# Designs tried in a protein design run: designed miniproteins, single chains, continued (4). Part 106

Each design is a single chain, and the fold is of that chain. pLDDT is the mean over its residues in the fold that is shown.

## One batch from the design tools (miniprotein)

Design m15674
Fold by ESMFold2-Fast:
Structure m15674 (fold): chain A 74 residues (1-74)
Amino acid sequence: SKEEAIEEFRKEAERLKEEVRRRLPGTLAGEALVATLDREVAEVENDESLSVEEIREIKRNMERYVRAQLERAE
């Protein structure tokens, strides 16, 4: 369901934010990634036009994006 897909994205976003805070503490890059995750979750929650598959794709894209940014910072 859409609610399940949104909940899965919320959980993954919280996990990614914890990873960012741990690996990039006190950095502008880390703050920007956390803000981006919060914005993407809010956009998904407020956009009733999104399908379950679109929400899942946004989740996968955010996972890839954050992991790539963390890898670049190492």
Scores: mean pLDDT 85

Design m15675
Fold by ESMFold2-Fast:
Structure m15675 (fold): chain A 68 residues (1-68)
Amino acid sequence: ALSLAEMIEILKSGDEEKIAALEEYLREQSEAAARGVGEVLGLDEELTERWAQMLYDIELEVLRKSVA
């Protein structure tokens, strides 16, 4: 798993390949988290997808602001 410090270093590196890999990792983590919660709460697929997108967008925004 990537630490917050590792994620910040990747964003600061300007390495497009590493940044793309980080964004994919965050997307997969958000999808897994939303799916797990969605299954427990009985959320429909549309809500689960929207939740995953929201988690991804918020986490990416927080990380980007942390490197400003």
Scores: mean pLDDT 81

Design m15676
Fold by ESMFold2-Fast:
Structure m15676 (fold): chain A 95 residues (1-95)
Amino acid sequence: MKLSLEELLQLGAAQADELVRAIEEGAPWEHIRAIARAVVNVLEAIQKQPSVSEEDKAYLAELAARLREAVERRDLETLREVAQEIRDYLLSKYA
């Protein structure tokens, strides 16, 4: 499905917030991992948009890499911190 940049930013922020809540509520790891994967996919989709600056693309790539590493390490604290940073960043772009 082809989403606009605004829709991708809103979706990403909502998914990042859901990831934070899932971690705080002690959700099963497979549920947390699935939400984290969805967040990475949205960050990669935003990076492919021509209207996104090269600086923003680089930052989104760094956030996606940090999130992937935290998932592989099963580091819930780092996952929560990165998810909060992603949420706040994406909210700042469409709010």
Scores: mean pLDDT 85

Design m15677
Fold by ESMFold2-Fast:
Structure m15677 (fold): chain A 84 residues (1-84)
Amino acid sequence: SELIREAMRLQLVLLLSQKPEGLSQDELVEKTGLSRAAVSSLLRELEKKGLVELVDGRYVVTEKALAQRAELEAEYRRLVAELN
C-alpha cells in the first residue's frame, strides 16, 4: 500500500530528525524493525524529496525537513491512526 509506504517514509525522517549526528542504514533497520530493502528504498525516496542526505556515511535530515518537522509529525500521526 502506498499509504503504508508513506507512513514508513515519514517514520524514517522523523526518527532522523531526533539525531543531529545522523544514523547509518543499519541503525535505521535496527530502530524501525523494517527490512534492509525497505529502509534502502525509503531512504532513496527521501533523498529525491530533499528531506535527507548522506553525510560522512550517515543519513541526516535537511534544513527543509527540519522546517517541516511539525507538519511531517502531524501527517505521520494522521496516517497511523487511519491505517489502524
Scores: mean pLDDT 85

Design m15678
Fold by ESMFold2-Fast:
Structure m15678 (fold): chain A 78 residues (1-78)
Amino acid sequence: SLLEELEKALKEKRYKEAFEILKKLEGDYSKEKEVRELLEKFVKESDPVVARNFLHEIRKHLGEPLSSIAEELLKKIP
């Protein structure tokens, strides 16, 4: 599934691939909760600079609901 591919890409630090998977999830509100949970885990487990940069790219270039998820998670990075 796209969610399994996203989780694997994030874990393996394949951020370009993770970004392309997220583009396929634009407008899909049915997956919003699962995407939020995967990105929250990514933020907790990743370097804060890397996490911030990736979330800024999502907020800048991707549509809803991904843009709002990224904006909320950016506020939680120390």
Scores: mean pLDDT 88

Design m15679
Fold by ESMFold2-Fast:
Structure m15679 (fold): chain A 112 residues (1-112)
Amino acid sequence: SAELRARLAEVSAQLNSLRAEMIEEIIKIASKKVQPLLKQALDLYRQSEEAARAGDLSKSASLSTAGGILFSEAMLLMSDKEKEEAKKIYEENSDQIKKLNDEIVTLAQQLR
């Protein structure tokens, strides 16, 4: 249904918005060598959020995947201290990420 598709788009946008907010927090603690990759990941998650709000779930997923790859590359450049601080930011948001992911799975199943 159109209503279920709209809800899926909204929840997908919320998840990518939360990911972007987490990256903004990580940028504040990151070294100058790590910040460019995190800023690129942030831009991709924001574009993913916009695509989801526009109802383009395929584009949103592709942009989110690209953002995740850049975040993983940034993690490889991080010091152990930066990784530990990034992990804390992730753990503070882990329950909300799980909730949003569970809602996406449920809505996707209902759209079959």
Scores: mean pLDDT 88

Design m15680
Fold by ESMFold2-Fast:
Structure m15680 (fold): chain A 67 residues (1-67)
Amino acid sequence: MLSEEQKNEAAAELSREYGLSYKRAYDTIKYIEENGVENTSVGEIMRKTGLSPRQASAAIELVKKYS
């Protein structure tokens, strides 16, 4: 489980590097953490959030990086 600080850092990086609003980035990071990174596919994130494949894969990698 990521701390609030780790979620904020991951969301800030996703927002800055991939052109997402902070809220949208944070909600995506939180979703992946709560669902489990091993249980979350790029396609699932795209379907639920409307993120591009590049943004969705980056979100998964950021959760792994900060875990």
Scores: mean pLDDT 84

Design m15681
Fold by ESMFold2-Fast:
Structure m15681 (fold): chain A 62 residues (1-62)
Amino acid sequence: SEEDEIARKAMEEVAPEIKDEEVREKVLELLKKGKDLEAADLLQKEAPEVWKKANQIATEKL
């Protein structure tokens, strides 16, 4: 859906800001595989500040 695409792009935009290299690589891998819910869950647990930025970007585009 359009909302899912906006959410995915928001996560892709902020993923480079993840300071933990392993978490960053895993999030990017999950997004490439279309596992958006798993990517979102990992962001919330391991990089909550980056997750907040993704939500702000997505909200501004909706």
Scores: mean pLDDT 82

Design m15682
Fold by ESMFold2-Fast:
Structure m15682 (fold): chain A 81 residues (1-81)
Amino acid sequence: MEPLEEAIQHLKEAIEALKKGDRDAALRHLSVARTYLRLAPESEKVKEALNLVDEAIRAVQAGDYEKAIELVKKAIEILKS
């Protein structure tokens, strides 16, 4: 599967983990998504998505799961545009 499709799938799974309150699963999926984004061809969309994923990881670490979900949703939207 293409790196962007893999990244999007893991971002979606991170949202589901956050909805369940599974911090460790959420951070794992965000980390894997970040790795796939770094393997994708460089573009402004990929750079913006990487920044949003890094902000989402910080939000999860701070316990702000609602903010993390919104940041991840924004990253998915940008990658699909």
Scores: mean pLDDT 88

Design m15683
Fold by ESMFold2-Fast:
Structure m15683 (fold): chain A 95 residues (1-95)
Amino acid sequence: SIEELVEELAAALPEVRRSGGVQLASELTGLSPAVVDLALLVLQMRYQGLSDEEIRARLAALTGRADLLADPELARRIIDYLVELGERILALLNS
């Protein structure tokens, strides 16, 4: 599933930001801090105007999991999922 691929990708992050916002979002959503951090990172890249191809390349470099991002269509679905999740997290934190 996309959720399982996102969890695998998040687990491969070399470092997880343990900021108050990430911790609070993790507690409020039940998601791991790594998944929360990944979602917010991808949302930030999208808001900076990075294309799906640029986000894909940066995620592959950060995680070393180019294998999970090898299919452009699947990578787009993962990115879209993380953007939507990041927006939901941001809305929750701004409540």
Scores: mean pLDDT 85

Design m15684
Fold by ESMFold2-Fast:
Structure m15684 (fold): chain A 66 residues (1-66)
Amino acid sequence: TSDKVIDAEFKKYDTDGDGKISREEMKAKAPGHPSDELIDRYDKDGDGVLDYDEFKEMMKPYYEPS
């Protein structure tokens, strides 16, 4: 929905400020979710981290009703 909402969530997870979300950051911020599975699904580059576009795709189910 709002790009500002996604941007704010991304910054919450990006504790290192490198513009990417690592597995460790995912585990720290989403302990109720399988961080390894989420990164594996949305990590298009296979580098083990999520960039903004990959993170946005991961978050869409929480902001879109379908």
Scores: mean pLDDT 70

Design m15685
Fold by ESMFold2-Fast:
Structure m15685 (fold): chain A 81 residues (1-81)
Amino acid sequence: DTREKILRALEEAAERAKEENPELAEVIDGLVEAFRLAAEGRKEEAAALAEELLARYPEEDIRAADEAIVRIGRELMREMA
């Protein structure tokens, strides 16, 4: 159940992050998919997707997307507490 709750919070955080940063939508979706694959134990697919994101997008964009997801995710967790 903890995994389901984390994935749900991640999906909600990603939607809010895309609303705040629509130009980063593809990067945000890619990061969420990589996290989802890792959570499912599909580590090789998660690593491959992460490598594709690093090759395709500037590091600054990946960092900005990750920071937005983490920040919003923490806000959601505080709201749910």
Scores: mean pLDDT 79

Design m15686
Fold by ESMFold2-Fast:
Structure m15686 (fold): chain A 81 residues (1-81)
Amino acid sequence: MAPSPEEQLEAIRREMDEAIEKLRAGEISVEEFEKKVRELLGRLLRLDHQHPELAARIAAVTAEMAARVREAMEEVKRQEE
């Protein structure tokens, strides 16, 4: 079965949460995290192009992801080893 656009959005959100946890755990570098964020944003843009009727929802998810990325980066920036 092909995932619905809503399921694809949820998958992107789960992958972002996983990337944030890996960054916090020191399992990936900041550069690898940024690469993953760009990949997920690319998937959101592709989904928006395929389903323009979901543009407002995709924009909301993108804004939520941007906020979570900012929060995680601030936490890592202040984290002691």
Scores: mean pLDDT 79

Design m15687
Fold by ESMFold2-Fast:
Parts: sequence; C-alpha cells; structure tokens
Structure m15687 (fold): chain A 89 residues (1-89)
Amino acid sequence: SSKKAVEEMIELIKILSENIVTDHEKAQEALEKLAQIVHENPDDPEIRKIALKIQEIVAEAAKKTTDEEEAKRIVAEGLKELVKELEEE
C-alpha cells in the first residue's frame, strides 16, 4: 500500500475543502495534485476508495443544485466530513 500517497491525499483533500469556495488557484492546485496521485496509483485500493468518495461528494452536490457557487459550498462541507472520517483511521 502507498501509505505516504494516502497521507498526501488526505492533506490535499483538507486543502481543497478549505479553499474550494475562497481561493480558486489553491483549490485547482490541490485538485491537480489529487488527480496525479490517483493516476500514479491506479491499483491501490485505498486510493481508489478515497477517489470514489470524492466523486460521490461531487455527484451529490450536482444533484442538489445547478448553481456553481452553491455546489462548491456543498462539496467543501462533504470534503470536510471525509477528512474527519479518514483521520479516525
């Protein structure tokens, strides 16, 4: 398992959750780094599980609103909850 990659992914999810509404450049950089980790670790089950959870959060926001700014707020809240779950080990 890519334990270091999983730890970096959790840190990037936290950065994304804190910046997605307020700082587009930081959010975009975090998202690009997250995508790179997923791309470099296609067969890691933990990384795939985390990536799926992020995708579920984004999909849920899209179901609730068509407003981009509202979607960002819903995603930020979902990502904050995901960070709490991942930090519980």
Scores: mean pLDDT 83

Design m15688
Fold by ESMFold2-Fast:
Structure m15688 (fold): chain A 108 residues (1-108)
Amino acid sequence: TVEELKKKAEEYIKKGNEFLKQGKRDEAASYYSKAADYYLKIAREYELVNGDQEKAEEWRKKASEIYRKAAEVADGETARNMYRKAYEALGLSRQEADRLAEEEIAKR
């Protein structure tokens, strides 16, 4: 159910925050990524079960935000992959998302 997926996402965000507080940035990024994956599952449920495109888009935007948070606490290839996932969550193609992820890394 959507409520179970939401609870799991919030649990992973909490774990990510705890690892970040401990200076364990790679573990924090991993948990934020898992939370964003659950937000995408919520978006899919709204799109496929209820046909609610507006709510699906809302949860895809939330997933994108959490993937960006994962990217910001990660380094190197992990950061690039998280930026890519953030753009893919917004509906961009893999190729366009990869290009924009490289631009995000270049700005650092």
Scores: mean pLDDT 87

Design m15689
Fold by ESMFold2-Fast:
Structure m15689 (fold): chain A 83 residues (1-83)
Amino acid sequence: SLKEEQKELLRLIIEEALKEGLLTEEQAKELLELIESSDDLNEIADELFKAIVDNAEKKGIDGEEFRKKVNEIYERALEKLKK
């Protein structure tokens, strides 16, 4: 279903963001648990993005580098979702 595909995309984004150091292991675990327990995909996506932004700010990543990293994370997640 579309909902299951969207949940899988969110899981893949979490995995890629963790690899890039834009999520802690604890944050990734909490977000993955939220995906399993909630059907509010907009809330999950919002919490995920807020965590990524917060970690980027804490690491001193500038806006240009942040946009590049977020785009790469999203593209890698989409490629994994396709096949």
Scores: mean pLDDT 85

Design m15690
Fold by ESMFold2-Fast:
Structure m15690 (fold): chain A 66 residues (1-66)
Amino acid sequence: SEFQKKLDEELKKKVSEINARMKEKGIDEYNQKLKELIDKMRAAREAGDEETYKKYREEINKLINE
């Protein structure tokens, strides 16, 4: 679907950003929280839940941008 295509592209970009930040921070608690949010975003994408996906994307962006 068009929705899932866009989410897949967005997820790939976000995962790359997150991996870079996790490497930079080296903080276990921070890394664990980011992984949890990624998992929740992936679950929302799998379910086609755009609203929940956007919610977790915002939480990730807040953590990455500080």
Scores: mean pLDDT 78

Design m15691
Fold by ESMFold2-Fast:
Structure m15691 (fold): chain A 67 residues (1-67)
Amino acid sequence: MTRTIVLPETFPSVEEAKRAIERLAKEMGLTVEKTYSIESNGRVYVIGVATDKDGTTVVLVASAPAP
């Protein structure tokens, strides 16, 4: 089973968006397997692929303006 969590706030930087994903994953007891970013139309989407202890994949998404 895969769950997607989109963080509702726009973060001021890509670095802060990445830290937000890492903090949320830690709080939820998730292991972050991969983190990547996609730049589209002046915005960067930071995507974290994480797994919980039961093997469920959780996708975390945070956004920030492009630099």
Scores: mean pLDDT 79

Design m15692
Fold by ESMFold2-Fast:
Structure m15692 (fold): chain A 94 residues (1-94)
Amino acid sequence: SHRDILEEAIARLEELRARATDTLVRALLQQVINDLRSLLDASLEEQIAGVERIVAGLDRWGAAEGATLSPEARALFAEARAVVRETLARLKAL
């Protein structure tokens, strides 16, 4: 179900946040997790729109902060962004 896709994304992001040592990346991942949790009971259309907003927010954040991150923090941010983009693609495929 579309709820299961979001629950899987949340679990993957929680694992990434647990491995994150950079304070800004940890805070960003917590915000993304909270935003995804707010969409769990939404319609498929609302979930797609919400995840699209999260992707746009991550792209803006990466443009603003990405160059200041350590290589390890950048890699973890890139992995988190890939999870959210993959989640959007999976929802759109329904």
Scores: mean pLDDT 90

Design m15693
Fold by ESMFold2-Fast:
Structure m15693 (fold): chain A 67 residues (1-67)
Amino acid sequence: SAVEELERLAAEMPDPAAREAVLAGIRAFRAGDWDAAERHFVRAISLAGRVDPALAERIAEAVNRLL
């Protein structure tokens, strides 16, 4: 599933703030708050992209399949 993929990708993230943003996005998605999920995922992609642009792209792809 896209959630499982996002959890796996989060584990690969060196920035704890980016990892926390992915997990917050997943939590918001599970709660049915799609607007909050999108905001958290956008933040995660932005933070990840500063360190690993390839990882940020994979996160964006997984988010697009989820939402």
Scores: mean pLDDT 86

Design m15694
Fold by ESMFold2-Fast:
Structure m15694 (fold): chain A 69 residues (1-69)
Amino acid sequence: DVLEELRQLAAEGASVEELLERTKALLVELGASPELAQILTDRLRQDAAAGASREELVEAAARAVEWVR
């Protein structure tokens, strides 16, 4: 479960960038092109810069991964 994996990383103190890099790796593992994975993680990085919480980023990242499946 991607959501549970990302929640565990956040609970263990992972930074926003560590969460985004893991999300990018998961997207590529599921068959997204490196370019698509970068676009999706750049959107999440922009959301973080705009004030999204870590919980909101984790949920958005999990949705992006499930969407690529």
Scores: mean pLDDT 82

Design m15695
Fold by ESMFold2-Fast:
Structure m15695 (fold): chain A 77 residues (1-77)
Amino acid sequence: SAEEELERLKRLAFGKLTPDDPDPSLREIIAGFERFIERHRGTEAAREAAELLAQLYEKLSALSLAQEVRDRMAEEF
């Protein structure tokens, strides 16, 4: 489900990985969020995914990319 996919992405980006999870690359996590947002565009789940992606960029000190995600979501949602 969308909720399960979003929770997995959130865990990979911010939480402790379980022993069954592979070590994700940062590129794969970002791509996962972008694909989720694209597939669920216009939904609350996509808005939550966009906020999490912005928070991930902030964690990486990529503040301009975080702001771009937030600005895009303010215009689209």
Scores: mean pLDDT 76

Design m15696
Fold by ESMFold2-Fast:
Parts: sequence; structure tokens; C-alpha cells
Structure m15696 (fold): chain A 87 residues (1-87)
Amino acid sequence: MFEELMNEFGKLESEALVNVVKGEKTPETLQNLKDLAKLSREIARYYREQAEKLKESDPRKALAYEIVADLYLGIAKAAEEEIKKAE
């Protein structure tokens, strides 16, 4: 369910922020970034699927969902870039 995805995202984002502020690079902090990247991509896919369904009935809503999907994809790419620097 979408609400479950958003709750999990919030937890992973909060954990990632705390880990970045502490400056610790551990297997656990890298796993947290990997989980955040994966979940962000899943949320982006959800919004893209919703946008596709709305294209016929509400093109403006479809565009809004595509923009939100791009934002979550951006979060995933940022997390993936940090993982590359740590590996």
C-alpha cells in the first residue's frame, strides 16, 4: 500500500540524515542508503503508474504525478551517488 511505502521512506530518510550528520561510514549506513535508494525508486514507479492511469481522465493530475515521480527518482540517484563514493 502507498501509505506503507511513505512510512518506510520517512524512517529510512530520517536514519540516513542522522548517519550523515554523525559522519560514520559503516556497513549499516551504506545499507540504509541502499534501502533508501531502492524505496525511492519504488515510490517513483508508483507515481508513474498512477500518472499513466490518469492520462485519459485527468491530464493535469497525470503531469503532477510525473513531476513527483521525478523528485523521488532524484532522491534515489543522490543516494546511489553517495554509495559509489563509499564503495
Scores: mean pLDDT 78

Design m15697
Fold by ESMFold2-Fast:
Structure m15697 (fold): chain A 66 residues (1-66)
Amino acid sequence: GAILQAAIEGVKYALRVKQENPELTDEEAADIAGKHAYEVARKLGLSEEEAKQAGELARELALANL
């Protein structure tokens, strides 16, 4: 669904940013994933609550894959 799509986009973005900025911690990269996923979800027309769910999912997925 749209929440998962936004979360995946957040993770992809954060992994690219971390590759370009290797000094970033895993926590900082995960926070970037969550913030970007939230922004993508909001642009897709999802509610604030759904966007927060996308952000949290992206953060968890990023930490699991860092």
Scores: mean pLDDT 88

Design m15698
Fold by ESMFold2-Fast:
Structure m15698 (fold): chain A 56 residues (1-56)
Amino acid sequence: SVLGDPLAQEIAKKLAERGVAPYKRSPAVKLAVELVEKEGKSLEEAVDEAIDKYER
């Protein structure tokens, strides 16, 4: 997948839609981007994993 600012923005939007608090979004976006970029996870898997880590 193409990675960059648009991917980070899309992840941030999905996190906001899922109710992640603003102060938690920056580290969650960073984690989710790394999961997509380095681990090859799908956008949905990366978002779910980031939410699990920061909202549990």
Scores: mean pLDDT 76

Design m15699
Fold by ESMFold2-Fast:
Structure m15699 (fold): chain A 66 residues (1-66)
Amino acid sequence: SKEEREKALNELRKAVQRAVELIKQGKSDEAIKLVEQTAKEVIEKYPDVKESAENAVKAVRELAKQ
C-alpha cells in the first residue's frame, strides 16, 4: 500500500540520517552496517522499495569512503 511504502521510505531516511552522524564520529563501519541492516529489513517488509534501499546503502558507502 502507499502508506506502507511511505513508512518504509521514512525508515530508510532515518537510517541514512543516523549513518551520516556515525560517519561524522569516525564510525563508518557501524554506519554501513546500520543502513545495510535497515535496507534488508524494509525490503523484506516492502519489496517495492528495493531500489530506494539499495540506493541508500550506496550513498552511505560513498560518504564513508571520504
Scores: mean pLDDT 85

Design m15700
Fold by ESMFold2-Fast:
Structure m15700 (fold): chain A 91 residues (1-91)
Amino acid sequence: SVREETLLLFRLAVAEGGAYTLRTMLKNHGDKLSEEVREKLERLIEEVERLVREIREMLKRKAPAEEIFELLDRAFELITEAERLFLEALK
């Protein structure tokens, strides 16, 4: 439906913005983090970036909306975890 397509596109834009912000923060402030935290954040950000790429390809091939929403939900969970880790490490 047009409603589902619109929601998916808005959600994807938010996930892409989140991934970009996390990557930028890691680049600008990664030197202030322990190696263990930096490596964990790198893995989380890489997984978010991978999911965003997969979602874009699924949208192009008109995959079922339900499957795309599942990947979006996972991307948002990982973004939230990365944000939490980043904020705790900068104390």
Scores: mean pLDDT 88

Design m15701
Fold by ESMFold2-Fast:
Structure m15701 (fold): chain A 97 residues (1-97)
Amino acid sequence: MELKGSYVELEAEAIGPGKVRVTVRVGPRGEYNPHGLERLEVDIYVDGKLVKRVFTDEEGRAEAEIELPEPGKHKITAFVLAEGLPVDAASKEVEVP
């Protein structure tokens, strides 16, 4: 997918058995977002399946807690959408007990 002034940072942390906290930040690194990345759609996938859709705040941040049916390693992927089309993405592997 093409990057058009977007920047995506993805954090994923196991917070319990079968539970992950996902934090997504969109926009240039810094105290403010000069590209106005408020209310961008972020689609969160686990192992290629859409599990949650969230929207960014005025700082380009979104957070979600996701429940996983199985322990072990899972791939978390966040897609940032503009006008319904993915414009940026980030992926991270997380291991849950």
Scores: mean pLDDT 71

Design m15702
Fold by ESMFold2-Fast:
Structure m15702 (fold): chain A 85 residues (1-85)
Amino acid sequence: SAILEEARGYIEQAARYMREMAENMLKKGYSADEIIKQLDKAAATFKREFAAMLSKYLSQEQVDELVAEFEARVEKIKEEIREKA
């Protein structure tokens, strides 16, 4: 589905942005806790907007699966930051 491919594209773009933000904060000497708080805020905003957008085109089950996929990517970024900090 073109819509599913586009949705996954948005997830990938958001994950790249969050990784770049986290790496930039790490280089500036922010703690892992401070970086994770900022990632959580950004993730909460993206999830809200993303779910609202997709609910027009996809079933609730599909939306929930895509949100879970995004959340899994955010958790991997947090793990990487904890290891580097």
Scores: mean pLDDT 88

Design m15703
Fold by ESMFold2-Fast:
Structure m15703 (fold): chain A 95 residues (1-95)
Amino acid sequence: SDSLKEQVLSLVKDVIENAGKLTDEEIDKKVDEIDKLLKQLPPSEAIEVVEEMIKMILDAREKAEKEGDEKTVKNLEKLLLRFRGILGDYRHKLG
């Protein structure tokens, strides 16, 4: 649903904004929370949302690299790895 998509994207924005402050364990917990919400969407919609999330994270990573914020870059790279994995799983289930 659109409201569920908005909830996921809002949660991702919060995670991105706080990326430099999160521990590895907190990142894993937040990814798991987001994945649980994504599983409530039809797979095609989940793919669209995850693609938008990856785009948001890539933009934030580029900004953090330009600012020399290595901790935020590292944590955003961990988020990218996890969400790319989730995207691959959804694409495999559809194709």
Scores: mean pLDDT 86

Design m15704
Fold by ESMFold2-Fast:
Structure m15704 (fold): chain A 99 residues (1-99)
Amino acid sequence: GLQAEIMDILQDAGVQPRFHLPLAVELVKHLGSNPRLLDVTRLLASFLTKNTVSTLELPALVAEVAKRLNNGASLDDIDEYLVNYSNEGVRDLKRAVMG
């Protein structure tokens, strides 16, 4: 199923195992019917290997990515969003939860 394909991509990309199931669940929940799901999975895998994030941020992050795609965003737009997200304090959960 889609969840297994997502988890294989995350494993191959070297994403920490603790993120595999939570991220796969959120991706299937928000993007399970989107034909770009596997491409988005690869972008998020690349992002997670380069950036320190909490599993607590994954639901909001995936929901925002899904919202942008549903509003006509390209994969390049999603990649730009993730780059900006890392620069704007993805490492500070306190801002993400309280802002």
Scores: mean pLDDT 79

Design m15705
Fold by ESMFold2-Fast:
Structure m15705 (fold): chain A 55 residues (1-55)
Amino acid sequence: PLLGKAMEYYDKAIELRKEAQKARDAGAPDEYVQELENKANEYFKKAADLFEKAS
């Protein structure tokens, strides 16, 4: 189902967001943190598109 795939992408986005927070706390370069945040945003967009189609 589309809803299941949307949840999968949403979970991946949340995981990447947590990795970005961990990296920031560990003093990683801003560029690396931004890359993780950008990946999270891409998965959020994929999830949103599928949620919209499921509605």
Scores: mean pLDDT 83

Design m15706
Fold by ESMFold2-Fast:
Structure m15706 (fold): chain A 80 residues (1-80)
Amino acid sequence: VAPFDEEKLVEQVAIYLAYKEIFGLFTEEQIIEQARTTLERAGKDPAELLPGILEKAKEKLEEAKKKLKELYKEEKEREK
C-alpha cells in the first residue's frame, strides 16, 4: 500500500471541480464527500485536512479550467 499522497488528492479534487465548472459534472457536495472518504480511508482527520486540500485544489482549479477549456476549444475547432 502506497502512503497517503496529499498532492494526488488535491489534483483529483481540482480536476473534479474543473469538470463541475466547465461541464456541469458532479456537485460540490459529491466532490467534498469523495475527498472526505479518501482522507478517512487513509486514517486522516477530514476536519483537519479537508479545508487545506480544498484551498490547494482551488489554486490548481484555475489552471485545470484553462487546460480543459483549451481541450474543449480544440474539439469545437474540429467541429468547424
Scores: mean pLDDT 75

Design m15707
Fold by ESMFold2-Fast:
Structure m15707 (fold): chain A 60 residues (1-60)
Amino acid sequence: EQKEKDREFVRKVLRDSIAAAQAALARGETGAGGGIFKNLPLSLDEITELAREVAAEAAA
């Protein structure tokens, strides 16, 4: 389904964003980062739900 593909895409974007931010913080760069991905094919509520799932998986 299209919705499933959209969820997979957003999950990938969130995963990459979290990894990049964590890498920057590990280097001591607290001023770096900040990106808003508004062109995603999901609503804010759906993105928030996926963010919770990705955050749990990104802990690995």
Scores: mean pLDDT 61

Design m15708
Fold by ESMFold2-Fast:
Structure m15708 (fold): chain A 74 residues (1-74)
Amino acid sequence: DPLGEGLLRGASRDGKGYVTPEEFAAAAEGFGLTPEEAREIALRHSKDGKGYLTPEEAAEAAREMARRAGVEID
């Protein structure tokens, strides 16, 4: 299951095809990160300042999140 698809299934509650920083922060709790840290990661990967993540950006953010948590997902 690709990281972006898995995150959309877990974080996007209404099937809208993108993830808000708040939804990403909620999903990131399982990695032992604070909601603030997760939101910061999400915003760094929102490339054009739009305030949300596409599936591709969510996958990149999830990789940074896992690396910060000390989890290898290679």
Scores: mean pLDDT 67

Design m15709
Fold by ESMFold2-Fast:
Structure m15709 (fold): chain A 88 residues (1-88)
Amino acid sequence: SSQSQQYYNQGLQYYNQQNYDDAINHFSDALSLDPNNSTSWLNLGRSYYNRQDYHSAVSLYTRSLQLDPNNSDSRSNLQQSQQRIQQQ
């Protein structure tokens, strides 16, 4: 929906400002309206990764890949998050 796209775009604006808490809220609102948007799952994962919540990031990137298995960014970010967990 157009409202889901507006929440997604606001999430991107907050993400680019490094305001990851507000980015998470807006990407979550976008996903409540459009749960099949793989890119919203990816960017929600990126927001958790930047908060150093690597376990949440792994779960969210995995969901992105279930919806879009050929997304190289989701696959790469999943691998990086798994490596971060192993280093803790």
Scores: mean pLDDT 91

